# Designed miniproteins, single chains, continued (2), part 53

Each design is a single chain, and the fold is of that chain. pLDDT is the mean over its residues in the fold that is shown.

## One batch from the design tools (miniprotein)

Design m5837
Fold by ESMFold2-Fast:
Structure m5837 (fold): chain A 112 residues (1-112)
Amino acid sequence: GAAKTVRIEVRGNISSASNQEEIDATAKDLVAQVRGTIAAAGERTLLEVRATLTELSDDSSAEERRAAGEYIAEAVAKAAVEAGADARVTVTVVDKENPSKAVTVELEAKAA
C-alpha cells in the first residue's frame, strides 16, 4: 500500500536549553511516543514530528538552543528509522520572553 503519514505534535516547557537532564528527558519521552506510534501504525509509515519547547529562562545562547534541538531531533529520527519508518522531524526552541529569537532544527531520515 501507499506509505501512511502519521503526525505527532508536542509542546512543552524546559527551564533552560543548557539543562542536559531536561533535554535528555524530553528526547526520551518523544522517542517513547514515536516508537508507540509506529508500532500502532503496523505498515510503512512516514512520521512527521513537530516539537515546540518553550524555554522559561533567557540565559541560553542561540547555539545552546540549537544544540538542544539537534540532540532531540537526532534521537527522534534515529528511533523512527530503527522502527522502520521514514522521519521528518522539526524541533523549535522558543524563548518565552522573546519568541522571535526561536531556533528551529529540521532533520529528515529514511529507513533503509
Scores: mean pLDDT 82

Design m5838
Fold by ESMFold2-Fast:
Structure m5838 (fold): chain A 91 residues (1-91)
Amino acid sequence: SALEGSLKEYLDKSEEEFREEHPEIYKQIEELDKRLAAFAEALRAAGDAPPELLELARRIQEVVQKAYNGEMTVKEAIEEIRRLLEEAEAL
């Protein structure tokens, strides 16, 4: 799924040096990947998700795409995705 795999797809294409030098960031990416997987499952289970949740899912996908394209750093993407997930969890 786009929400579950996209962040790890970006990481897998990043430099080996990043994983070696920044294991703490890698751990945060794995934590977010699990939270994104849970969010994706919740959206599928809802069937008719409220527009606010769909908008947050769209924004998360845009952040992941920007990170994948190199338009956003992994750190910036992590912080923005975490913010969006917290917003979704507060609904």
Scores: mean pLDDT 70

Design m5839
Fold by ESMFold2-Fast:
Structure m5839 (fold): chain A 69 residues (1-69)
Amino acid sequence: SSAELEALKAEIRARLLAAGLSEAEADRVIQLVEQGRGDQAGALLAAHGVPQEVLDELVPLFRRAIALT
């Protein structure tokens, strides 16, 4: 549902900001997820130095968000 997707996007944003990304960087990651580009979103996070343990928590959320788009 649209409400579930918006809630997932909000959770992803909060986690990205907590990991040290700017709002603009978090918006870019969410845009890639909305486009079904989860691999590119993961690569962008790795380039920003996001730890693997945080990526492991984000990947299921990305997968769920892509399934709802």
Scores: mean pLDDT 83

Design m5840
Fold by ESMFold2-Fast:
Structure m5840 (fold): chain A 78 residues (1-78)
Amino acid sequence: MEEARRRLRAEADSLLEKAVNEMKEKGITDPDEFLDKIAEMVRKLAELGRSLGLTPEEIRDLALEAVKKFFEEYEKLK
């Protein structure tokens, strides 16, 4: 079970880093594009988490953590 949580967290970090780097390179500060990226990240994390046998609560907590980090990075781009 710890391996499943570690893998989901690693995927979240990877998706976050990719999205933040893309936004920085393209100068994207549009809230709609940012929200679309959040929605896609959450969708992928939910699908992976379910496939790994994580509980809905574990998936929710990790997805919320990733979303919070993404908002913090987005604020730095302004």
Scores: mean pLDDT 79

Design m5841
Fold by ESMFold2-Fast:
Structure m5841 (fold): chain A 98 residues (1-98)
Amino acid sequence: MDELIKELEEEHREEDLALLERLKEEAAKRPPIEIPEEVKQKIHRLEQEIIEAAETGNRENLELAYETMRKLAELIAKGEDPEKIIEVLEETLEQIKK
């Protein structure tokens, strides 16, 4: 039983990390606007904090983090403003911490 729970937890985390990898790739492909290094670093930091908070939280926090990471990949692909992306990340992190 414990082994199955651990496998599911690892799977969720691997998918979050895979989405982070996708986010980096999609951000690099954003036309025509260049994303400033400082903004990229802030997005990366917020993503890491969300993953960490979700891992130490409950199932609902993990699901919220997962959905948020998926939504970020879509927003980046659509060429959404970096400020809006940061806002979404900050709101998600605040919700997970509560």
Scores: mean pLDDT 66

Design m5842
Fold by ESMFold2-Fast:
Order: C-alpha cells, then structure tokens, then sequence
Structure m5842 (fold): chain A 82 residues (1-82)
C-alpha cells in the first residue's frame, strides 16, 4: 500500500471513530489523523498533511489527554510549512 493510500485509509478510520463521539474515540480519531498526516507527508502531499494535522488538533482540543496529539500535529504543520 502506498503512503498516500495508507493516509486515505487512516482518515477513513479516524472519521468513523469521530462519528462515534465518545471522548476515547475522539482521541483515537485525532491520533489517526496525526498518523494520516505523517503518511501524506511521506507521499509528498503537503496540502493533505496540513489538513489532516489541523483536523487532529480540532478533535484533540477539549480532550483530557489531547495535548500530546496537538503537539505532534503542530510539529507536522511546522515541518510542512517551513
């Protein structure tokens, strides 16, 4: 599976988890978006990497253990935008 295909499947899985709406599933979804952002970055798709990382931040905000996910997502955005 290519990095881009892996990123797309990670996004699909994360969207399904987010739709369940529990704090655990929202945090797992945010982690999935971070993994997707890493795969998109490996594929050279900077736009999708930033999009996935921003979505991870959105889902992790307000979660009790979300700060580590936010920090990782922000690191990915910095790597792509600089």
Amino acid sequence: MSPREKGERLVETAEKLAAQGTPMNLLLAAMGYVDAAREYLAAGDKEKAIEAAKKAIELAEGQPSGQQVIDEAQKIIREVEE
Scores: mean pLDDT 83

Design m5843
Fold by ESMFold2-Fast:
Structure m5843 (fold): chain A 105 residues (1-105)
Amino acid sequence: SSLSKEVQAAIDTVQQLRETLEQAKESNLDPSLVQKAQMLLMALSGTVYVIKKLSSDNPEISKLVSEVDKLLKEAGKAITAKNFEEALKKVDEVLKLLEKIKELI
């Protein structure tokens, strides 16, 4: 389904974001990695918006998508604050929720 494809795209983007944040944490805050993390977060937020539209009639999935949206906003604040450890915790929670959504589809 289109929903399944968008959820998989979100999972793939979260995994790239997680890897980029790990590299940023290890690289003494390389500005290019910070910018890449911000771009991946924006792309992920766009994909999550599409998932929200496609799942609007499913209350169980809609609740999980709303939690993902909240966690992504918190991750964005952590990235802006250069708190990559906190950003990684939020991104790991997003990944778990997206995998749960994938199981419900």
Scores: mean pLDDT 89

Design m5844
Fold by ESMFold2-Fast:
Structure m5844 (fold): chain A 72 residues (1-72)
Amino acid sequence: AEEDLKKGEEYLKKGDTEQAAIYYLRSGLKYMKEGDLDKAIEYFRKAIEAAKDSPGIREAAEQVLEIVEEKK
């Protein structure tokens, strides 16, 4: 989870927002699997922000965020 988060931050600094969004989405999914819904929500929101120019990734992050918020 932390490893994917660091990769997301690294790609964001390089301007690779699509890869950053993918790594943030993966971090959120890992936290969701571990039952840490608060961190899952945080990272899905980061993925949505990073996926501004990647509609498919943004939509996926929005869908999983909705599911996690319903479970909380």
Scores: mean pLDDT 78

Design m5845
Fold by ESMFold2-Fast:
Order: sequence, then structure tokens, then C-alpha cells
Structure m5845 (fold): chain A 65 residues (1-65)
Amino acid sequence: SREQAIAETATNILAVALGILGEVEERDGDIYVRVKGAGPEVRNMLAGLRENAARVGREVHFYEE
């Protein structure tokens, strides 16, 4: 659907952006995010990633170093 395509695109964009700020790994369809010193901007991006990933059946795991 259009809604799923938008959510998948947003998930991919946010995962790439968080990967630039830290490390992102995909495993069995789930997304693992590791960043050092997550400020409000990173937390907002993470919230957007979780929301969009959930719409396409993917789970996000977050580890702050």
C-alpha cells in the first residue's frame, strides 16, 4: 500500500541518518541502533524510526553508549 511504502521509505531514511551519527545493524528484519550521547534530536529521530518501522512489522532496538 501507499502507507506501507511511505513507512518503509521513512524507516530507511532514518536508519541511514542514525547510522551516520552512530552504528546501525539490520538482523532478521529488525533494526539495531547504537549511538553515543543521544540528545533530543537523536531521540526524536529514534522515535520516528520506531513508529515507521512498527508500521511495516519491524522492531527497533536501541543502545546508548
Scores: mean pLDDT 84

Design m5846
Fold by ESMFold2-Fast:
Structure m5846 (fold): chain A 90 residues (1-90)
Amino acid sequence: EAEEILKKLEEKTKELEERLRELEATLTEEQLEEARRLAEEMEPLVEEQVEGVAELFKDSPLAEEITEAARRLGRALARVHALEKVLAEA
């Protein structure tokens, strides 16, 4: 199950990275800078969620890999959310 969770986190991150490329091509440099600031403001929330994942999998041999994957996913989600918010307000 831990291996399956890791694989799903990696797949979701890849999908979000593709979405990020689409959004970045649509927005101006000023909008991209604003989105970056918004994503930075969400970093404490991402880290809080990552700590929760680390606690759930602390005894797993894959704990570190799952935690890193969750952090990457969380940061990608924050970036997509920030870009979509800036685009919606434009």
Scores: mean pLDDT 81

Design m5847
Fold by ESMFold2-Fast:
Structure m5847 (fold): chain A 87 residues (1-87)
Amino acid sequence: VSQLARELAQEALELAQAVEARDDAAVNAQLARMDALVTQLHQAGAVDLAREAIGGINRAGEAYSQGDYARAAALLRELAQRLAQAA
């Protein structure tokens, strides 16, 4: 669980960088990696942490879809900090 939380935190930071770079291909690739890690957290019994990650990703996705890249990146960095603290 702690290792998965650390990996997900790192992927959230990489997603924030891809959003700041406006690299849609990198954003899609990072989202796929994060989805796999969230699934692993849920299967490991870290259900609340997995739900928090999904919620954070969805909020960042809403900002991204509205063209608010700065807010999307900030939300992902906040998520990364919370996930790192949970590890």
Scores: mean pLDDT 84

Design m5848
Fold by ESMFold2-Fast:
Structure m5848 (fold): chain A 62 residues (1-62)
Amino acid sequence: AEEEAAARNRAGAAALTDEQLKQIYDDVKKAFLDMGYSEEEANEFAEKAVQAARAGGGGIYK
C-alpha cells in the first residue's frame, strides 16, 4: 500500500510516521528483552516509549 508512503514522509516536528513508530517500538522492546525483562514488560516499555515519542515528536518528556 503506497498510500502509507505519503504518511511516512509526513513526519513533521510533532507527528512520527508509522515506520518511525515501529522502529522505536522494536528498538525499545529489544533493549528491555536484552536486559532480562519478559516480552510482556518489554512491550509495555515499548508502548510507553512510542507514546512519549508521539507526544514530543522525539523529545520524550515523560
Scores: mean pLDDT 67

Design m5849
Fold by ESMFold2-Fast:
Structure m5849 (fold): chain A 76 residues (1-76)
Amino acid sequence: MEERAAELGERLLKEAPEAVKKLEELVGEYLKQGYSYAEALRLATEEVLASMDLSPEQRELLEEFVRLAVELLEEQ
């Protein structure tokens, strides 16, 4: 699972670098508000998908990456 998440993360960074930057900024803001990292990732992803003009392929890649990342975080 970790290896697959890393591969998706690398692809996401190549295909949608602006979405990654926005996601990281929003995750930081939600963490400051007291959300857990998993909750911050979910909320930040919804904001990125709603506010950024992403292609269907970029949206799918972002959603799959975040789903795996949240699963890894919730295992802990």
Scores: mean pLDDT 79

Design m5850
Fold by ESMFold2-Fast:
Structure m5850 (fold): chain A 84 residues (1-84)
Amino acid sequence: VAEQIARDLLATAEKYLEEAEKLYESGGVDPEKAKRIANAAKAIKEQAELLKDHYPEVQELADRAIEVANKAYEIAKKLIEKTK
């Protein structure tokens, strides 16, 4: 169960990273979408941190989810800053 949750968090983080990268590459401005990506990335990071604290066996998957979520968050933050 914990392994499935960790895999789902990683997959979700990867989807948000892809969305953030596509939005950044498009040169478009969508502060509402960027804000949603940032909020989702933050939630994934918090959930993955809690998961690995309780289930050390999924630490590698959870750490990967956190890394991917952090990348999505940083891109989304840059997009929000550009829109003022």
Scores: mean pLDDT 81

Design m5851
Fold by ESMFold2-Fast:
Structure m5851 (fold): chain A 84 residues (1-84)
Amino acid sequence: MEKLMEAARKSVTREDLEIALRDAKEAYEIWKTKKDDPSVEDAKRLVAAALRVIGVGIAFGVLPKTLEDFPKVAEALEAELARL
């Protein structure tokens, strides 16, 4: 399992990290601003963004337990981008 995750991390490009970072921030903003009055389109955008973030997060060992954790995922992805 860990060797597979290491291979997955090596396959993630800078562009993939930038997209995942954007998606993490987008999912959090939709949840934060729209949770009390969401549209179907807001829900679709949230789900699509969250699925991409979860995939990349697993590869880097940063799995969000809730949408409230997405800023922590974004911080971890920003740290990885800063090292590149």
Scores: mean pLDDT 72

Design m5852
Fold by ESMFold2-Fast:
Structure m5852 (fold): chain A 73 residues (1-73)
Amino acid sequence: GAALARALAEEVRRLVGPAAQPAADEAIRAADAGASVEESVRLLLRGLRANPQVSPAQYREVARLAAEALAAA
């Protein structure tokens, strides 16, 4: 649940850097409010895709990690 969403958000922030912070914070807040892992991941990916500072290559790597996290949930 929330712990998996937080771990994913922290890993994404580590890989992408400061540009990931708004999307990571939104995903963490949703998870802390009781959102599912799927909903938190959806918010994370949506925020990253909307940010022009996140490259297509960084987005693809995050999408891969998110798919692995959802498979583990």
Scores: mean pLDDT 81

Design m5853
Fold by ESMFold2-Fast:
Structure m5853 (fold): chain A 82 residues (1-82)
Amino acid sequence: EEEQRKLRVTREAAELVRKAFPDVPEETIIRAAWRASVLYDPELSDEENLDRIGMAVVAYLDRPERAPGPEPTEEQIEELRK
């Protein structure tokens, strides 16, 4: 399922960013990762999506105002944490 693949890749990107930026709160990274998930492209490989989303998460941590879409709901954050 496309949605499950998107969530899996987004979680992997969030985990990589969390390991690279241990001083940033996990909640902040997960919220940025959810917003970066809009960049997910089902036509691209998992590796390409992981790179795109990971780079976007880092960019959004640096410039939160550039993050697309609305703030994620607590339910959406909890789903991504799983």
Scores: mean pLDDT 78

Design m5854
Fold by ESMFold2-Fast:
Structure m5854 (fold): chain A 84 residues (1-84)
Amino acid sequence: SLGKELYQKLLAKAFELIMQGKTEEAGELLDEAFKVIQEAAKKEGIKEPIRNFKEALAVLESMPLEVQEKVGKEIEKLYKEKEA
């Protein structure tokens, strides 16, 4: 699924940053990506609490494909910011 691909890519990017010694940037990437997913869920009227990335992934996969694609693009912008 698109949501699963986004989640796996996010974890891989965070791991790459950690391996480069950019542990703070990895934490910021995960926190900011989590906020992007929470904001998308809020706009879709999802009331269930998102307490962790596993719950965030389940919520993301329940949203329309167009919304999942928009979330993916926002998260990809975060990758560029943390790699610069």
Scores: mean pLDDT 79

Design m5855
Fold by ESMFold2-Fast:
Structure m5855 (fold): chain A 90 residues (1-90)
Amino acid sequence: MEEEIFEDMKRALETGTAALLKELGLSEDASDEEIKEALLARYGKEYEPAINEMLELLKKIKELLERIESGEITAEEAVEELAKLDLEKK
């Protein structure tokens, strides 16, 4: 049921992002650039590749959610795109 998967994805993104922003002392409307700078300041530049990978994944998820909400893609197509990302990390 794509609606249930979509709601779970949205909830996970909102919960994870909100928790991260609170830990970094940032607002919920903080830019990706502000999040990256805060993470680099906290963990150090040696972690920049991992930070970039995480931010790219978050950006992809946000883009998929926006495209579902606009009707450009279905929730099923978004789930398939996320599954492809998981397979690449295996």
Scores: mean pLDDT 69

Design m5856
Fold by ESMFold2-Fast:
Structure m5856 (fold): chain A 70 residues (1-70)
Amino acid sequence: MSPEEIYDEAVAELDRLLQDPSVSPAQAMSRVFKRVVDKTDAANIPRDTQDEIMLRIAEHGQRLLAERRA
């Protein structure tokens, strides 16, 4: 699995979780980050690439939360 595939899957899952009012933002982010770590470790992806994916997901999540609360 490529880094971009992991990012795309994580973003899609985060989008779905954040649409569920029973799921807290912190819970959604925690679940998505755990899966990213598990998938990047399984694919033997370098730490710098893993960190970049994690940062991109965090930025996407923060943007969605800002739009939701505005």
Scores: mean pLDDT 79

Design m5857
Fold by ESMFold2-Fast:
Structure m5857 (fold): chain A 70 residues (1-70)
Amino acid sequence: SKEEIKKLLQEAIEAVRSGNVDKAKEILDKILSLKPPPWLQGKIRTAKELLDLGNLDAAIAVLESALKDY
């Protein structure tokens, strides 16, 4: 559901803020398994790429923007 995806986005943001990148990636993969709209899938893939690059602040900004627009 939309509310489940919003909750998972909030949990992913909190995991990044806590420095738990592995947990954040696991949560983002769970969101992708729920088949969100293509634009949100794109934002999640971008956030995962930023996490792989170690750019946590940029990943948070992308996820917060996605949460606001969803």
Scores: mean pLDDT 89

Design m5858
Fold by ESMFold2-Fast:
Structure m5858 (fold): chain A 66 residues (1-66)
Amino acid sequence: AEEEALRRAGERGEAARKQVLSDIDAGTPRAVQLGRDILVGLGKDPAAFTDEELVALLREYAEASK
C-alpha cells in the first residue's frame, strides 16, 4: 500500500512538475496563480508582485526544489 501510494504520488508529482514547467514557459494564468500560492505559503503578499515576477519566482522555486 505504501509503495503504491509513493509510486502514485511520484507519478502525479512528475506529471504536475512537467505541467508546471510547461505553464512557466508559456506564461499562463495558471503559472501566475501558482506563483501567488508560493508567495502566500512564504508569508508574502502576492499583490506586491507583477505577473511576470510571479512566473519568474515559480520557475526559481521549481528549479531550487529539484
Scores: mean pLDDT 71

Design m5859
Fold by ESMFold2-Fast:
Structure m5859 (fold): chain A 76 residues (1-76)
Amino acid sequence: MEEAEKLKKEAWDHIQKAGDALNAGNVAEASKHFRKAAELYKQAAEVAKDDPETAKRYESLGKQAENAAKQLEANA
């Protein structure tokens, strides 16, 4: 699952950047990174379909990132 691992690493990088942006008070940048992470986790889940447990994990992480972005956007 080379493609799923690559997407997971990119999603994780965006989660880290979102956290850094949020700590700096940059809500717009944090929301952008959470949105990108959610997209990448959803793509990783799609690629990992043959491994249901891994796919469910990525889907859950994607939903968490999407919800974080929505909460930041709702309070902007």
Scores: mean pLDDT 83

Design m5860
Fold by ESMFold2-Fast:
Structure m5860 (fold): chain A 93 residues (1-93)
Amino acid sequence: SEKNEVILYGIGLILRAIGLMFEIRLALEKGKISKEQANSLENQLNAIIKDVKKIFDDLEKGKISVAEAKKKLDEIDAKLQDVEKQFDKLKKS
């Protein structure tokens, strides 16, 4: 179903955010980024996870359509890609 595809998409975004958090922690432990930079990136990733969970809740309660949920997840995917790019730039400095 289209609803199940949207849910799997959102789960994929959460898993990517969690994986990136582990990489950020490892970079911090290796001294590749500062504690302030790690905290900023982790705060952005926690906000992404929270936003995906809200989309799931709104979709389950019928507050948004499947099409609206997909659009919102596409916006979150763009934000996650931005965090990934920020991290890549910081760990190379």
Scores: mean pLDDT 91

Design m5861
Fold by ESMFold2-Fast:
Structure m5861 (fold): chain A 64 residues (1-64)
Amino acid sequence: MEAQAAQLTEEAVRAVEKWYKEKGVEAAKKVLDDGVQMARDLGLPEEHVAAIREAGEKTLAELE
């Protein structure tokens, strides 16, 4: 991944973990959706946007 896409993926994973622990699954889903939208707004290729979403969804699944 490009350095920017890798950084956004890491930030999305951390945000999902934080919001899940503090406010539960619905808040974690919202922050992931917001992060995916930010990546699209920044003009990242769809494959990188999909990778960010998949990383966040995988993290959310691991958190239960």
Scores: mean pLDDT 77

Design m5862
Fold by ESMFold2-Fast:
Structure m5862 (fold): chain A 85 residues (1-85)
Amino acid sequence: AKEAAEILEEAAKKAEEMGDTGAAGVAYGIAASVLDAAEAGGDAAEVLRKAAELALKETLEAGGSEEAGRIVQEAAREGAKIAEE
């Protein structure tokens, strides 16, 4: 969970460097949700898989770019892979 959240925080920082505050907000939101799920005894990997499916759409709805949304989506996919076990 912590390692997955760190990947999403790195993606958020990359989005900020691109000037994409919408994508950064989505990435930070996913990181927070992962940590909350882990603390509550929930399935952090499931949260990340669902976030990966929605990341591009949520980034675009937040006014972010497709490029930054793809970075967030890829980060969520990698986070899900390492959060599995």
Scores: mean pLDDT 81

Design m5863
Fold by ESMFold2-Fast:
Structure m5863 (fold): chain A 67 residues (1-67)
Amino acid sequence: MSVEAMEAAAAEAAKNALASGIVKGPAVASVVGRGDDGRLVLVTVEAVYNKETGEYTTRLVGVREIA
């Protein structure tokens, strides 16, 4: 899985946490996977709900090699 695909998955997880009402923003989610180079990485994304626009915004917090 590419880092880009892992970032997308982490962004969806963070948005889902906000949408469920369990977390009152910002929400942070992480995905672990192997990058295209075979290394194990942790990709972390933060999601925020903007009540003025009704939109979720996401940002990449970091990519960390863990193996």
Scores: mean pLDDT 76

Design m5864
Fold by ESMFold2-Fast:
Structure m5864 (fold): chain A 96 residues (1-96)
Amino acid sequence: SEAGRRSRELEEGFVDGLAAAIAKAKLDPSYQPLLDELIAFLEKVSGKEGAERYLAEAQAKADEILSKTPEQAQKEIDDGLARGERAKAEAEKILS
């Protein structure tokens, strides 16, 4: 169903965005506020348990991103942050 596909895309967007934010903050600590803001948003939308589940999945994915070449890691960070922002915007529309 389209609703099921949208829900999956939203969850994948959160995981990808969170993973990218974790990876970026590890490479440049000045991006820690970006990560903190995304975690706080996920706690509001999904609750503490939901946020913890996304964080666990994202941490594993962030480690995979950081194991790649710098060029590949940067591309996945950029793509993940873009997906995360789109997922956040979509979630805000649903909650409105």
Scores: mean pLDDT 83

Design m5865
Fold by ESMFold2-Fast:
Structure m5865 (fold): chain A 84 residues (1-84)
Amino acid sequence: SELSKLVTQAVGEALRVVAAILDGDSKEAKESAERMYEIAKKIISIDPSMKPEMLSMLQTIADELGKVDEKVAQEVRAKVQELE
């Protein structure tokens, strides 16, 4: 289904954020987090019942980003608030 493809893509982007952080690649971490946000927004639009899980995952990614780049983490947290 389209939903299962989007969920797989969102998880893939979340893993890329973690990998980029480990490599010290703040640019890739930010770009992957932004792609994850856009995918999460699409998932919520298709299935609103997924909203709590998507918000939780985005918050976890923002917290991980905050360990290496607080400015990028704040940008992601601001976008997450738009989905609440």
Scores: mean pLDDT 84

Design m5866
Fold by ESMFold2-Fast:
Structure m5866 (fold): chain A 78 residues (1-78)
Amino acid sequence: MMDGDDLRAILQGLQQAAQDAAKNSAPDQTAVFEAGNVRGEAQITTTKTADGTKAVARGVATGADGDETEVEAEAFQP
């Protein structure tokens, strides 16, 4: 099973990337995160709305044993 501390670090990186993308109205991008034995790969998409900019990061985290889990983070900048 995937290491919980490594997965938590991936999720923190994903959340921060989404926040930065929303704050900067960044173009769509692919991001790779590594924490211990877990590798995360995510697509970050930003959408400008009337109320502000929303960023959604969606991807997959893969553990050393080949275990895969879907990961998602989102952020909104008014």
Scores: mean pLDDT 80

Design m5867
Fold by ESMFold2-Fast:
Structure m5867 (fold): chain A 76 residues (1-76)
Amino acid sequence: SSLTDEIGKLAEEFLKTGNGEDFIKMLELIEEKYADDPFVQEFAKIAKEKVKGKKLSVEEAEEVFRESHKEAAEKM
């Protein structure tokens, strides 16, 4: 399955709770899938930090994901 498809599936699971801890679980699965990709490891770490202890909508979570990806790219 595509990356987009897998992220969408995980995001749907997060929609059930609306809390950042569920979003963190999604990020952990992404880290496992891309264990040998240092960029993915870095952006997931940044994203997890941004969502700790927060309640988020799916749209807000997608924005955090996008922003974390950008920050990881800038650090490279």
Scores: mean pLDDT 73

Design m5868
Fold by ESMFold2-Fast:
Structure m5868 (fold): chain A 72 residues (1-72)
Amino acid sequence: DAVAAAQAALARLQALIDAGASISALKRALAALWGVDPSSISDEKMYAIAREEAAEGDALMARVVEALDRLR
């Protein structure tokens, strides 16, 4: 159940990236994927976490970082 929820959040995040969704939508999807309330974390902190995961070789997080950079 928790695993299924995480997989659904991952798929949603990927679909949002492909659709060119807003920073706000990407932030909400990232928060859901990490199991955190989006209002409890700043945009800066979420970006830092995504960048860290991208640096570790996560291809999806690398795409998230690119999308966030383009939307700024």
Scores: mean pLDDT 77

Design m5869
Fold by ESMFold2-Fast:
Structure m5869 (fold): chain A 65 residues (1-65)
Amino acid sequence: MSKEASVLTAISLIAISYGGAVSVRLEDGKIVVRLRHPDPERLAAAKEQIEALAKKAGLPVVIEE
């Protein structure tokens, strides 16, 4: 069962909930997230939640600003 697809969807929902601009893609079993937010505090909170989710799922994630 594809953990990557489920995590990708969850990451997208997290980013939308923070109101930021996000681009999420799967690349060779690795999740690549480009995240932009005008508020650095919200950007940091979103990154923290995304990293926690990926770690719990056992998937490598890269977050870019």
Scores: mean pLDDT 74

Design m5870
Fold by ESMFold2-Fast:
Structure m5870 (fold): chain A 90 residues (1-90)
Amino acid sequence: SREELEKRLEELKKRLEELKKRIEEALKTASAEKKPKLEELLQGVENGLGQLEKLEEELPSLSLEEAEERLKRFEESLKGLEKKFDEVLS
């Protein structure tokens, strides 16, 4: 339902905001080798937040199928960012 899609969008926004905080924290103590990778991830998260804000604005005009597909693509992108962050910390 549209209500479920709205809840998924809000959860994705919270996950991105949490990831941003974790990256910013990691940047405070990061080695020179890791800093560029963390800065790229931070930009990715900031871009993701902007894309989610745009999706939230467009959501009322999208079909349920279009909204579902865009959220699914976003969820995959977020998973990629989370995995890359974990790899940088390892």
Scores: mean pLDDT 86

Design m5871
Fold by ESMFold2-Fast:
Structure m5871 (fold): chain A 72 residues (1-72)
Amino acid sequence: SDEDVAYLNKVADALERAAKTGPGDPEPLLNAAEALRKVAEEGSDEQKKKAVELVKQGLAPKTLAEKLNSLL
């Protein structure tokens, strides 16, 4: 649980950094980061574990955000 929270926040930090430093529209990256932080803060242990699994699938940020929001 605590390890999953730490992982989700670490990924959110990376997405926020990519949004700040990368070219193009930051919105999909920021939306995915926000969704990860929301699951970390509000999600059950099972929802947090599923979010970690979704991150590991390497989905595009827009798809990741959509699937994460569907967990809550």
Scores: mean pLDDT 85

